# Designed miniproteins, single chains, continued (4): the designs that were tried, part 106

Each design is a single chain, and the fold is of that chain. pLDDT is the mean over its residues in the fold that is shown.

## One batch from the design tools (miniprotein)

Design m15681
Fold by ESMFold2-Fast:
Structure m15681 (fold): chain A 85 residues (1-85)
Amino acid sequence: DIVKAGGDSIVVAESDEKVLVVDIDVKSDGTKTTYTGYVVLLDKKTGKAVEEPKLVATSEDYQEVLDKAVEEAKKLGKEKGLTLV
């Protein structure tokens, strides 16, 4: 659950009030495993998403999804005036 990601996600950028994290959703259908990377902006006080999570990439390659999600998170963090971690 993306809304619960604040404790288990990769922190990429932060401010005093907000944290920008990468969350990777993992799904298996018994034939293959698919990874979906999201960028989520969370409120530090409540741990809740302050806007809709952004879907960045979906792939069977975990490293590809992680790399794309981290790069998008760095870009969004900079655009939102957050400090990169």
Scores: mean pLDDT 78

Design m15682
Fold by ESMFold2-Fast:
Structure m15682 (fold): chain A 88 residues (1-88)
Amino acid sequence: MMSLEEFEAEMERLLAELAAAFAAEDLARARALLAEIQRLVKRVIEETTDPEERERIEKIAQEFQERMKALADEYRARHPDARLAPLE
C-alpha cells in the first residue's frame, strides 16, 4: 500500500510530466499520462482500507484533478481545435 506522502509525490511527478507534455504539444503523451494518473488514483483508493485515509486520498485526488483540468483548459485556450479526449 502506498503512503499519503508517496501518493502525493507520485501525483506531483505525473502532473509535472503532464505539464511538460502540453508544453511540448505531445498530445499522445498527455493522453497516456492522464490515463496513468486515473489508474493510479483508482488503485490507491481501492487498496485503502481506512475510511479516514481514503477520504484524504480522495481530497488530494480532487485537488490534482482541478490542477490537471487547469492545464488542459490552458492548452485548449491556446489550441481551440485540439482534441485531448475525443468523444464517440
Scores: mean pLDDT 77

Design m15683
Fold by ESMFold2-Fast:
Structure m15683 (fold): chain A 114 residues (1-114)
Amino acid sequence: LEATVDAILARLAGILKEAREKSKSGTEFYRGVFEALAPLLADLPVADFSKLTQEQLDEIERLAILSELPLEEVREVVGRLVTLYLLRPEEFRAALEEAGVPELLDFIERLAQQ
């Protein structure tokens, strides 16, 4: 798990930056991010969403609609990003700041605060 986390963190900023640079819309950006991260994050456990507020669940559903991806696929990627943040918060924050995606960082941090 730790070796997997280190490998993910080493690639995270580059993947997010590439998605940001290639995308002309929020739809293209989030679709690109979720599609690229799904296989990379596959070995991470999905965070427990049973205690999320309805507002937080609605935010995840809105991202699924925006990305035009199935809700379950977006939920799994988001849950694994929350897990990555909880395991390595400073390195996760640094990677998203380097990638220039503060909105995604803020979203994941809000979901992680229970």
Scores: mean pLDDT 84

Design m15684
Fold by ESMFold2-Fast:
Structure m15684 (fold): chain A 65 residues (1-65)
Amino acid sequence: AAARAAAMAEAIRRLSELPVVKAVRAEGDEIHITATPSVSGALRAMGEGVEVELETGLKVRVHIE
């Protein structure tokens, strides 16, 4: 849907501006990010491939290097 595409584009733009995010990719209706281990201890403790739901309902898969 157009609304979902717009929300995804906005989320990608916002995520790519975060200093802890090294890369952002979109696949279908999911967003994949690569983040540094300097993110919160909770994210690091959960490990690679963690799924996080954004306030918009979009799913984000997080990879920590």
Scores: mean pLDDT 65

Design m15685
Fold by ESMFold2-Fast:
Structure m15685 (fold): chain A 64 residues (1-64)
Amino acid sequence: MKYVVTGPLPREKMERIAESINKNHPEIKARVEGDKLIIEGPETSALLAAIRDLEDAGATVKEV
């Protein structure tokens, strides 16, 4: 599964989230591209929880 996360998170926060995901969930690949956070990996409870946390923080998340 692949997700694109946009706004209203600042780049520094997106980078911190990406680092945390990559460190704690090696099956998930998270990276920052410009003003977007890309999250890609198998559909696990960890991936779904990360997406939910981002949406709860006010980010817009789209599956691609």
Scores: mean pLDDT 79

Design m15686
Fold by ESMFold2-Fast:
Structure m15686 (fold): chain A 76 residues (1-76)
Amino acid sequence: DENAELDRRFREHARRMAEEAEKLSEQYKDKNPKAAELYRRTAEDFRAAAEEPDVNKAVGLTLRAIGDLLEAEMLV
């Protein structure tokens, strides 16, 4: 069941990305508060995407998370 495996991998990856973004937010909170805020938003959106049953909404959350992540990376 390739579709079920892809969904499982996506949700596992989204949860892992959320955890990593939370760590980055904490790491930068004193050094670069704007980057920390963007990493925090990234973590929120990846976490929401991992729990979202609607595929189109999950994709939208993932794209927003990636946008915030890229902006944060440009600031550090």
Scores: mean pLDDT 84

Design m15687
Fold by ESMFold2-Fast:
Structure m15687 (fold): chain A 72 residues (1-72)
Amino acid sequence: MEEVQKRALELYKKAEELVKKGLLTEEEIYELEEEAIKEAKEKYKDKSVEEMVLGALKIFEELVEKKVAERL
């Protein structure tokens, strides 16, 4: 779980900075997080909880970057 905690912390710090810059809202962060969790549950359904959570964090990062890029 150490890797999960580190990646989650780094990712949420980036998300907070994007909200502070006005590039995303708190509501959009919540929506992207839910989408990432849903995708990870389907993609990693036969994997460990740790692998699923790491997968969700990766998908969330990709979704955040894509949404920000579309606005810039």
Scores: mean pLDDT 80

Design m15688
Fold by ESMFold2-Fast:
Structure m15688 (fold): chain A 93 residues (1-93)
Amino acid sequence: GERAEEAAKRAEEAAKKALETKKGEDAREAARKALEAAYEAEKDGNAEAGQKAKEAGLKAAEAGYEGGDREAVLEGIGGAIAGIGAAIQAGGP
């Protein structure tokens, strides 16, 4: 649905910003938005949005690693796992 697609887009934008800035605060924000996108994808049953949430979570974790922010790495991985779960529940890989 529209909400899942909007949340996924916001998560992708936040992840790009975090990779550009290398700041822990931006990486944590990206991780949070990836998790929110995964939640909306699960509610909407949107496999594509779930996959985008996974990708955003992985990018947030990468940005956290590059910025030296362990919390952002763990939260980003959590968002990625949630995104995969949402995609599987919606009938995608």
Scores: mean pLDDT 85

Design m15689
Fold by ESMFold2-Fast:
Structure m15689 (fold): chain A 70 residues (1-70)
Amino acid sequence: MDELLERARELRDVSGPEATRERMRIAFELVERGVSVEELRRISRETGDPWFSFAAMIRELDEEAAKLLA
């Protein structure tokens, strides 16, 4: 997990479609690994990358579904 976060930070100042695709991939991989909504939102604020905010939204929907089933 931490390795993915450091990689995303390394890519934040790199422009181009390949770097953007890699950041997007990392964001969704963090969702799959169970990173919290708050942590994803924090990363989005720090990096300014919209893909982490989008990933946080997906994670939040999963958490809301779990609450409704409890």
Scores: mean pLDDT 71

Design m15690
Fold by ESMFold2-Fast:
Structure m15690 (fold): chain A 87 residues (1-87)
Amino acid sequence: SAALEETRKRALELFNKGKELVEKYGLPKSTKSMVESFEVPLKEGEKILEQGKKDGDQELIEKGQKLIKEAKEFKEEAERLGNELSA
């Protein structure tokens, strides 16, 4: 069905987005499977943000905020896709 093809396309897009997050933020290759858990990129973003605050480094603050935002958006996409697959 058309609905099944759309769901498959979205699953592939979500997988590619996870790969891009790992590459963009220099996450260890061993964490690729953990990107789907959303905890590793969120924790990394929080660490970068806190380090930036301690050092007064605006670039690190912005980098941490961007990583946290992108990780949350990834989680929302994964939750939407999961809900559609369980219908």
Scores: mean pLDDT 70

Design m15691
Fold by ESMFold2-Fast:
Structure m15691 (fold): chain A 57 residues (1-57)
Amino acid sequence: KKYVLKVTITTNGKQTLTFHFYQGMSKEEAEKQGKNFIDTAKKLGNDAKVEIKEVDL
């Protein structure tokens, strides 16, 4: 099974940037990468939302 990431970052509540990672990865890799985005965003005073989707590739 493969998973893809959608990451939405909100800065100062005014700007939203969305990244789509279409390359399939393992569930463990997707969860680890998602956690890193959330942790980094919080450290910088931003909000991040991570969506992990299972895909057939």
Scores: mean pLDDT 74

Design m15692
Fold by ESMFold2-Fast:
Structure m15692 (fold): chain A 94 residues (1-94)
Amino acid sequence: MEEIEEFKKKVDKAFELLREAASKLPNAQENIENINKLKEYFDSLLEQAAKDPEKFEEVKELIKYTLKNIIDRLEKYAGEDVKPLLEEAKKLIE
């Protein structure tokens, strides 16, 4: 489905920005590992939604909600060099 593919591209970009942001924050290695595990989980959910399109809306909202919460949490610890990366990631998942 084209809609699922477009959303996946936005999610992929958001995770790239999150990994870059995490690399500049305390506990970078642990945070990047957790981000990678979360991406694997979301990729699995999107693959399932591609096979069952009725589930896509639920999966999309879950991913958007989860990523916004992570971004908001990281923003608490972000300096001026990291904040633009988090803002860009947040806009991608709107």
Scores: mean pLDDT 83

Design m15693
Fold by ESMFold2-Fast:
Structure m15693 (fold): chain A 113 residues (1-113)
Amino acid sequence: AKVQLSPELEKKISDLKGLVESIDDEEFKQLALETLKAVQEGNYSLALQNLELLILKYEEDDTYIPAIVGLAEILLSLQEPEVIEGIEEITNKLPENSLIKKALQRLIEEAKT
């Protein structure tokens, strides 16, 4: 079932779709768009699984980092405890030198405040 999202969150999703579609990588686009669809459908388990896959595969390339961080920000904007916990678990698995880890830690702290 589709989740009723706030107009601000729906705009963030639309803006991120535009950013994702600008990236010349069909496999990345497919996975990122499926993640956004999972968020819109309230399938947070699938959204978290896909976010983890995106991070593990693409975190080393600066081209993908803004889109991945944007996906995490959208998920945290839901203010769902299970989603916040899931992103914390993913973040804690990342190596200390990960640029995405530092960005995610900042977003998690903002979501908890």
Scores: mean pLDDT 82

Design m15694
Fold by ESMFold2-Fast:
Structure m15694 (fold): chain A 70 residues (1-70)
Amino acid sequence: AKDGLKAVLDRLRAAHPELQEAVDILKATIDRTGSKETIKNAALTVEDVARRLGLPELAEEARKLIDHID
């Protein structure tokens, strides 16, 4: 889940370079956390941001990551 979410974040940053600092902060949070809840909340945030930016493919990848977090 962590590696998949970080890959989606890297693609989001590539599409929107202005998000670089926010992506780096969120990636650091994901790397530091042992909490599935924190990872799920991060994936939900990425899904929402991707949809609002008109990136439905990235939103769908984030959704799939959420669905695989027990």
Scores: mean pLDDT 79

Design m15695
Fold by ESMFold2-Fast:
Structure m15695 (fold): chain A 85 residues (1-85)
Amino acid sequence: MSEEELEGEVLVGLIDILIGITKIEYRHAKDPEVQKVLKEEIEKLEKIRSEAETALANGDLDRVRELFEEAVKIHREADKKVKEL
């Protein structure tokens, strides 16, 4: 495994962790408005994970990094929305 491939796999793994955390939060949410925000976050993160897996398979580490940054941004925006409810 190249060092670049390892970095890419770690970044995809971190996206999986964000999805896992959000799914746990969704299962424990009681407010339908909170559930809606978290469901939309999960759908967006799963799309990004799919794109990141494709970029990793193509050796496009720059794209994997961009997608990871987008995943973190989506998570932060969803967290802000939930806290403002």
Scores: mean pLDDT 88

Design m15696
Fold by ESMFold2-Fast:
Structure m15696 (fold): chain A 64 residues (1-64)
Amino acid sequence: APVFELDTNDQASASAAARKAFEVAYKGGEATLVGSNGKTGLAQGKDKEEAEKSVTRAAIEAGV
């Protein structure tokens, strides 16, 4: 599964990482988001709504 780093000091970079995770989740894959503090969140989903909710939760768990 791909890993995307969230830069909590750069909102644009964090948003780009979340978008990449969403694309992976939306296509039925799993993506890991990693915050600068080493915390991780898992993004996955079988449809657009589930993928959006999963990415949002994963970003929060990664410290964004």
Scores: mean pLDDT 76

Design m15697
Fold by ESMFold2-Fast:
Structure m15697 (fold): chain A 86 residues (1-86)
Amino acid sequence: MKEELQQQALELFKQLVPDATPEDIKAVENVLKHMGLLELQELIELLQAKDIEGVIGLLESKKLYASEEMQKDLDIIIKKLEELMA
């Protein structure tokens, strides 16, 4: 079910970014709610592989078709992942 995949992706994100703030988590939850089933599956596979560059690429591609509000949430997540790679 889509809700199960959203929860799985959120938990994988928390494992990858254990220092994530409540603001970061809220941004992730908002983005996940607007992902389709195939996008969620791809995101989960990338998160399980710890392919941070792949996750960033997926989020940047989604940003091209996102609302202004969603773009802000995507930018919060992308920035946090980029900081993790530094």
Scores: mean pLDDT 84

Design m15698
Fold by ESMFold2-Fast:
Structure m15698 (fold): chain A 62 residues (1-62)
Amino acid sequence: MTVDADELAELLKKNGLTPFFGAKNDAELKAVAKALIAAFDKDGDGVLDAEEWAELKEALGL
């Protein structure tokens, strides 16, 4: 499983995390998703693999 910025933004929106990050629209939410990927993406490929995604889910309480 890999998660890109668009998929992560959709998951944040579905889990009601948009106000937690202060995002006001989908473009800001995508910017948040890109920042989260950059923080957890150890390989620098711009997507989260299964292990990095599990770490992000734990950090977000998902």
Scores: mean pLDDT 76

Design m15699
Fold by ESMFold2-Fast:
Structure m15699 (fold): chain A 54 residues (1-54)
Amino acid sequence: SMMTDEQIEKRAKTITDVVARLLQAFEGIVPSEEEREAAVKRTAERLREDELAA
């Protein structure tokens, strides 16, 4: 399968937002903006690795 850079970034942001909401709802943790940006970058990199490997 092939995803565009745009799709990877958008999906990474969506995943990060969902995780942040779950952390707030169940753990009472609110990630900082820097932590969210780092999580988006890590998620995008993982998605890109998966796309290249698949």
Scores: mean pLDDT 78

Design m15700
Fold by ESMFold2-Fast:
Parts: C-alpha cells; structure tokens; sequence
Structure m15700 (fold): chain A 58 residues (1-58)
C-alpha cells in the first residue's frame, strides 16, 4: 500500500489522506465522493478509480 500511495502522490499529485479516502469511497461504491476528491486534486474520475483499484490490490 505505502509504495502505491507514494507513486500516486508523484503521479496524480494527491496526498496520502486523499488516496485513503478514494479507496474507502470505492469500497462503498460512493462514486460522488470519488468525483469530489478527483475534482479537488485536479485528476480525472477514471484516474481516481484506477488509483483505488491499485491501492486495494496492494
């Protein structure tokens, strides 16, 4: 998990806290929260979903 979170910070420019929130929202099928976080950090919704999948696979 930590390694992928660090990669997400470099690649997507989001914080570790934001990455954790995206994972939690994805687990709960909370697409609105994923969209809100993506918008706040300037990433696409698709990128946020991909990040959540990668973090869950770790």
Amino acid sequence: MDTIIRVAEKDAGISEEAAKKIVEAYKNKDWETIEEIAEKYGISKDSAVSLAKALLAS
Scores: mean pLDDT 70

Design m15701
Fold by ESMFold2-Fast:
Structure m15701 (fold): chain A 78 residues (1-78)
Amino acid sequence: SSFSEYIKDILLQAIEEDKNALEPDSKNKSPLANTARAIYEKLKEAVKEKKESITINGHSISLEEAKKILKEVEEAKK
């Protein structure tokens, strides 16, 4: 979905600007880093719990879309 691509772009942009932006102890308090970190944690929890769908800011993405986003984000963190 267009929303899952939007979420992926936010996470990838945050990592491109700051490799540690998604880490819980990151000192980066920018709006982008804070938003990306919150979304990243929500996606990880939903995948761990095997949720059928994840709701972010009133929009739903599927478990499959969440897994794809996390995989691309983990590759970008290398």
Scores: mean pLDDT 81

Design m15702
Fold by ESMFold2-Fast:
Structure m15702 (fold): chain A 63 residues (1-63)
Amino acid sequence: MEKEIEKEKEENVRRIVDSAIASVEEARKNNDLGASALNAVEGKTPDTEKAGELQLRYVEERR
């Protein structure tokens, strides 16, 4: 039971992090290309707020 939850949690975190990183990269690239593309990405991410915070932290660490 707990082992199952831990596994799902890890996968969930991985999904969130991966999504955040992808959103940052896409948002950054779209920002240069145009706001139109950025709008599409932003509307696609249900967790934009969390993605923004996670992206900044992860991107900074990866820098």
Scores: mean pLDDT 60

Design m15703
Fold by ESMFold2-Fast:
Structure m15703 (fold): chain A 87 residues (1-87)
Amino acid sequence: MREKGLEEVKKLIEEYEKKLTEEEKEQLEEIVKKAEERTRELLEASPKPLSEEERERIIEELKLAVEAEKAAELVGEIEPSEFIKEV
């Protein structure tokens, strides 16, 4: 199910957001918004025949992925993982 993947990402974002300052949340929102707009334009320019539903899904998934990655980067800490430091 696609829903459990999105729910898991949203939960991670919420956990990171609790550790972020108001300024960091604002930066995150701006980055995510820019990524969403850019992705939408890229999909419109794409020669591939994507359905409306597929476009919406791709945009939503990328938006959540970008938000999660940037939130983790802003926090400077990754909670659930066996982290591998520099090799």
Scores: mean pLDDT 69

Design m15704
Fold by ESMFold2-Fast:
Structure m15704 (fold): chain A 79 residues (1-79)
Amino acid sequence: MRVRITIETRDDKAREAALETLEQIRKLAGRFVGLRFEGNTIIAEFEDFKSVASISAAAILASSTVVDGAKSVKVEVYD
């Protein structure tokens, strides 16, 4: 099971907040797969979350970046 989190940011301040949030999400995952940047969009991939509750917590944390100026957040769970 892999989780992809895509955060589109408005500016450098929103980007910094998003990266700090992704670091918190890393603590919930068993494995960090990668991070890539596509313009103002941050794409992070994680594997081996400890539980469904950990995936839910990661989705909530990612969604909270909208308060810090993220334009959009997408969370995908797939095998």
Scores: mean pLDDT 80

Design m15705
Fold by ESMFold2-Fast:
Structure m15705 (fold): chain A 96 residues (1-96)
Amino acid sequence: SKAALELEVNLGLLDILRGLKMPKEYIEPILEEMKELVEENVNSTDPAVIEALRLLARQIPRYYDVAPELVEEILRILLEHPDERVRRAAEEALER
């Protein structure tokens, strides 16, 4: 799935930029792209996309200090996903 690949690539890029301690202005645009990908795929039934969104929900709280409102918005969109596994991951992330 192209969508699953795009989600995984952007997650990997965020992890690299965070590890390098890059400033907010380099990380925030990637988070904005992730939000758009999540919005476009909120109703996806593709198993690869569902797994990518579940992983995203678990990892995205790492960026709360960079863009708290954007991270919270992404997680709230994931709470609306039809798959229980994605919703549960987002709920757990919001409790942290």
Scores: mean pLDDT 85

Design m15706
Fold by ESMFold2-Fast:
Structure m15706 (fold): chain A 81 residues (1-81)
Amino acid sequence: SVLDAMKQKVLAGQSPDLPLIEEQVSREELRPEDLDAYRARLAAAEARLQTETFQSAEEFQRAALEYLVARAKVRLLEEMA
């Protein structure tokens, strides 16, 4: 389905919104000591995106945004280490 194709792209880190998300995250004061907490949030967001049956496009978009934001935060903090 179209939704499954979009899910796979989002999990691969591919989204038209990604540059905007990365810009917004880069302006946040992220603390390196919180890396494990951000990794836990990323794992939860990834699991939700993989296992949840979405009842609407809006529900999927919210889950995708949560995943991409968590992923961007983890990647930024890992690059600072």
Scores: mean pLDDT 79

Design m15707
Fold by ESMFold2-Fast:
Structure m15707 (fold): chain A 108 residues (1-108)
Amino acid sequence: MIVLDKTIEVKSEEDTKVTSYSFDLKLEAGRYRLTIEYEGLPKDTVIGFELKDKDGNVVYKGVFLRNEKGEVTPVILDLEAGEYTLTITFGEPLPLGTKVRITLEKLP
């Protein structure tokens, strides 16, 4: 079951100034797959993630790994039921025309 599916599109010069995106989530207990797909993002751009609970405690934090083809390795998260804030951070301003799709899926 997909619980988050968001696409970031850098359509204007104003959009290029944003390097951090936050999403509020209400999740059931379970295992989740966090996936990033992108178009137009430089291969050397660091993609970080942070998941905080409702009390502001960091429950997960890391950097996405990419292979030689530029494919992002999905991150697996084991979570308790609750309210969370997922933040995706880019190490550099995103070029105009960049698209980044963020998907969070609850696994069986």
Scores: mean pLDDT 85

Design m15708
Fold by ESMFold2-Fast:
Structure m15708 (fold): chain A 96 residues (1-96)
Amino acid sequence: SAVFEKLYKIVDEVSRELEPLLDELSEEDFVARLAAALGEALAKEGIELPDSTLRRLAEAAYALLKAQKNADVDAIIEAREALLAAIREAAEEIEA
């Protein structure tokens, strides 16, 4: 899906930009900041998603960033699968 590829790229880019804040913010504050940044990035592409969907994407991306920081291979695999599932669900919401 072209929408899936676009969402994946935006989530990856925004997550990398905010990664330096991972050690400075609480989980809740980081997830809220990431959800807001995702909403802004998607809006520039003409995409609007519900706050609940943006938060779900942000939570999944946060889990992956934490797993990568901890170098936990099993956690990275699990978090990556969860993130891909969340992106697929969001793409289906856009294409509906």
Scores: mean pLDDT 88

Design m15709
Fold by ESMFold2-Fast:
Structure m15709 (fold): chain A 100 residues (1-100)
Amino acid sequence: KLPSIDEAVEELKKEVEELKAKASAEIQKILDESVGKVLELVEKYKEGKISLEEFLKELSKIYQETASALESLNTPEALEAFEKFAEELGKLAEILEKHA
């Protein structure tokens, strides 16, 4: 079954909270900032303020910024956090594309 956009957002939040529970304060801060940006972007899309193409472009920027921030910590935990976060962003993007 295809999840709703709201269900996809709640799944992203749940997965990020699970990642944060085992993460350092620095990783938690980066994940909080990144998920906040994603949630703002989803809200703009739902309000019709941006197109799907603009959404995907901005999501790609959040992906790149999060990669750079977590890679700068130079730890295996930061790399694992990024890989899992990137997977969740990919799932969210796929769900939004299917709802477009």
Scores: mean pLDDT 84

Design m15710
Fold by ESMFold2-Fast:
Structure m15710 (fold): chain A 93 residues (1-93)
Amino acid sequence: MTILEITVVVEDAKLSPEELAKEIEEIVRANGLEILELRVEEVSPTTLRFTVRARIPEGADPLEVIARVVAGLVEWGRRHGARVGVSAAVREE
């Protein structure tokens, strides 16, 4: 089973952690991924780290999926005026 592990760091967010988590989840699902786990951690009063584990659909190209999800999250951050750092890794489990 191919898992995508996405880390999203959000700085100077105007939304609550719960609202940010919901929107991140919507973007990941809109890209055809099944979310297995979403974890949020407060790194500082102005910085949140979200860790998403999601299943890549069978037959999908993992690199294309990564590119689309990362682009979507970066664009989402720009629209909300937040500084967003995104990293992603593929794991076989």
Scores: mean pLDDT 81

Design m15711
Fold by ESMFold2-Fast:
Structure m15711 (fold): chain A 64 residues (1-64)
Amino acid sequence: SLEELERQFDEILSSTKDPEVQEIGQKGRDVILRLYREGRISPEEGFAALGNLKRLLDSLEEEL
């Protein structure tokens, strides 16, 4: 479900309004997807990291 993980990241980033917050999200996406592709994290860890990143991005937008 790499494609599903990528799709969910793209949905989160497309809903992010602030350009600086979106850049943070893109960097997080790139790292998590790289680790997933390299087999360094499990699918469960990948989706957990996605959830954690979403919470971070939501928090950052609340401060702006």
Scores: mean pLDDT 82

Design m15712
Fold by ESMFold2-Fast:
Order: sequence, then structure tokens, then C-alpha cells
Structure m15712 (fold): chain A 87 residues (1-87)
Amino acid sequence: MREGAELAARGAEAAARAAREGGPAERAAGGAIAAIGGGLSAALAGEGGDAGKGAEGGGEAGLAALRGAEPEEAARRAEEGALEGAA
């Protein structure tokens, strides 16, 4: 559970960093990858009945990354969503 949530957070953080540091096209691609990766990682961390909540949190983290959020904020949203999904 917690390890899955940490993995989701790190994935979202890394993708958000790539989105922010790249040029316009790279930033857009990174944001899309952050949205997909965050959703998938959060769903995996949910590991059952609340996987939908985990996926929702990952999607929120991806949207934050796409909108140029700080990598730490994207990580926090992904971690929170994954933990809610796993509870």
C-alpha cells in the first residue's frame, strides 16, 4: 500500500519535472505522460475495491502536472489519491 503510493508520487513527480523542464512540445508530451502514469500508478496502488479512487487521484495529479504544477504538488496529489484508493 504505502510503497505503491510512494511509487505513484515519484512517477508523477518525475513526469511533472520532465514537463516543466522541456520545450513547449516536450512539456505537453510530459504532461500527458504524467496524467496517464499517475492514473495507472494510483490505480495499481489502490489494489482492489477503491482502485477507482486511486485512479481519480492519479488523474488529478496528471492534470496538475499538465497545468504546470510544481513536481512536489503533482507527487502529493498522486500519493493522496493512491492512499485513498488503498484505504
Scores: mean pLDDT 62

Design m15713
Fold by ESMFold2-Fast:
Structure m15713 (fold): chain A 55 residues (1-55)
Amino acid sequence: PDAEKAIKGAEEVLKSGDKVQLLVAEHELKELLKYVSGEKKKRAEEILKQIQEKL
């Protein structure tokens, strides 16, 4: 999946607050962080932190 689309999907899940979707998004962002750098990595890390705060 495209990194930008994955990040946008995680943002949408964060707004919904569905715990199952939040767990899936957490796993996907952790995997994504192995392959991205720069601004995309920073944004993914910020969203991941917000997801973990909600869990």
Scores: mean pLDDT 78

Design m15714
Fold by ESMFold2-Fast:
Structure m15714 (fold): chain A 58 residues (1-58)
Amino acid sequence: SEEERRRLLEEVDRKMAEKGISWQDIIDDKYSDEELAKLLGVSVETVREYKRILREEA
């Protein structure tokens, strides 16, 4: 659902902040999708969706 999707994105954003990973690090493609998924404890699909949204907002 849309709410579940937003919740996952919020979780990713929160975990990135906790790990000291910025959206700029994602834009610079410093981490692979798999590496980010492992670091944040989320699915690779969630990471790909998050990156897509960031690229559209940048």
Scores: mean pLDDT 77

Design m15715
Fold by ESMFold2-Fast:
Structure m15715 (fold): chain A 86 residues (1-86)
Amino acid sequence: LKKEIEEIKKKSYIKEELEEYESEYDIISKESLIGKKVVKLPDSNLLFSVESLVPFLEEKKIPLTEKEILKALGIEDYVSVKELNS
């Protein structure tokens, strides 16, 4: 009952936090993502490196693992930089 509502709230919160994070990191070039695993939010063009996701989660004290965050955002696979440049 309450658990399902809590999971929905966590998904919305994570999405909003990632969108806010993008505005602070507008200077991140695609070149800095070369050779890294990158994730893309399905409802936005926000690109986030997996290596920066862990410290972001720690900073925001989000009680979810990297896999849980990706699943909550509907991201099943990482986007390669080759695909971004194709």
Scores: mean pLDDT 54

Design m15716
Fold by ESMFold2-Fast:
Structure m15716 (fold): chain A 80 residues (1-80)
Amino acid sequence: HMEELEKKLKELYDKAIEDWFAALDRDGDGTVTKEELRAWLKEEFGYTDEQADAFFARLDKDGDGTITLEEFKAYYDELL
């Protein structure tokens, strides 16, 4: 029972992440820039530029200045 519940929660969470990422990816290239993520975090959660930049640095494991959907999902998979 618990394993099936965990799987369903993860499926819902993954879908929410994918839908959220698609909304941020305004140019449809499969990446989110630091500026796009910063603007969203400030609007939705009241983050400061420093807080948003710190969050981006944690997600940008490759250091290329962009976040892919795969990197974003990998980050949250580590938290689950």
Scores: mean pLDDT 70

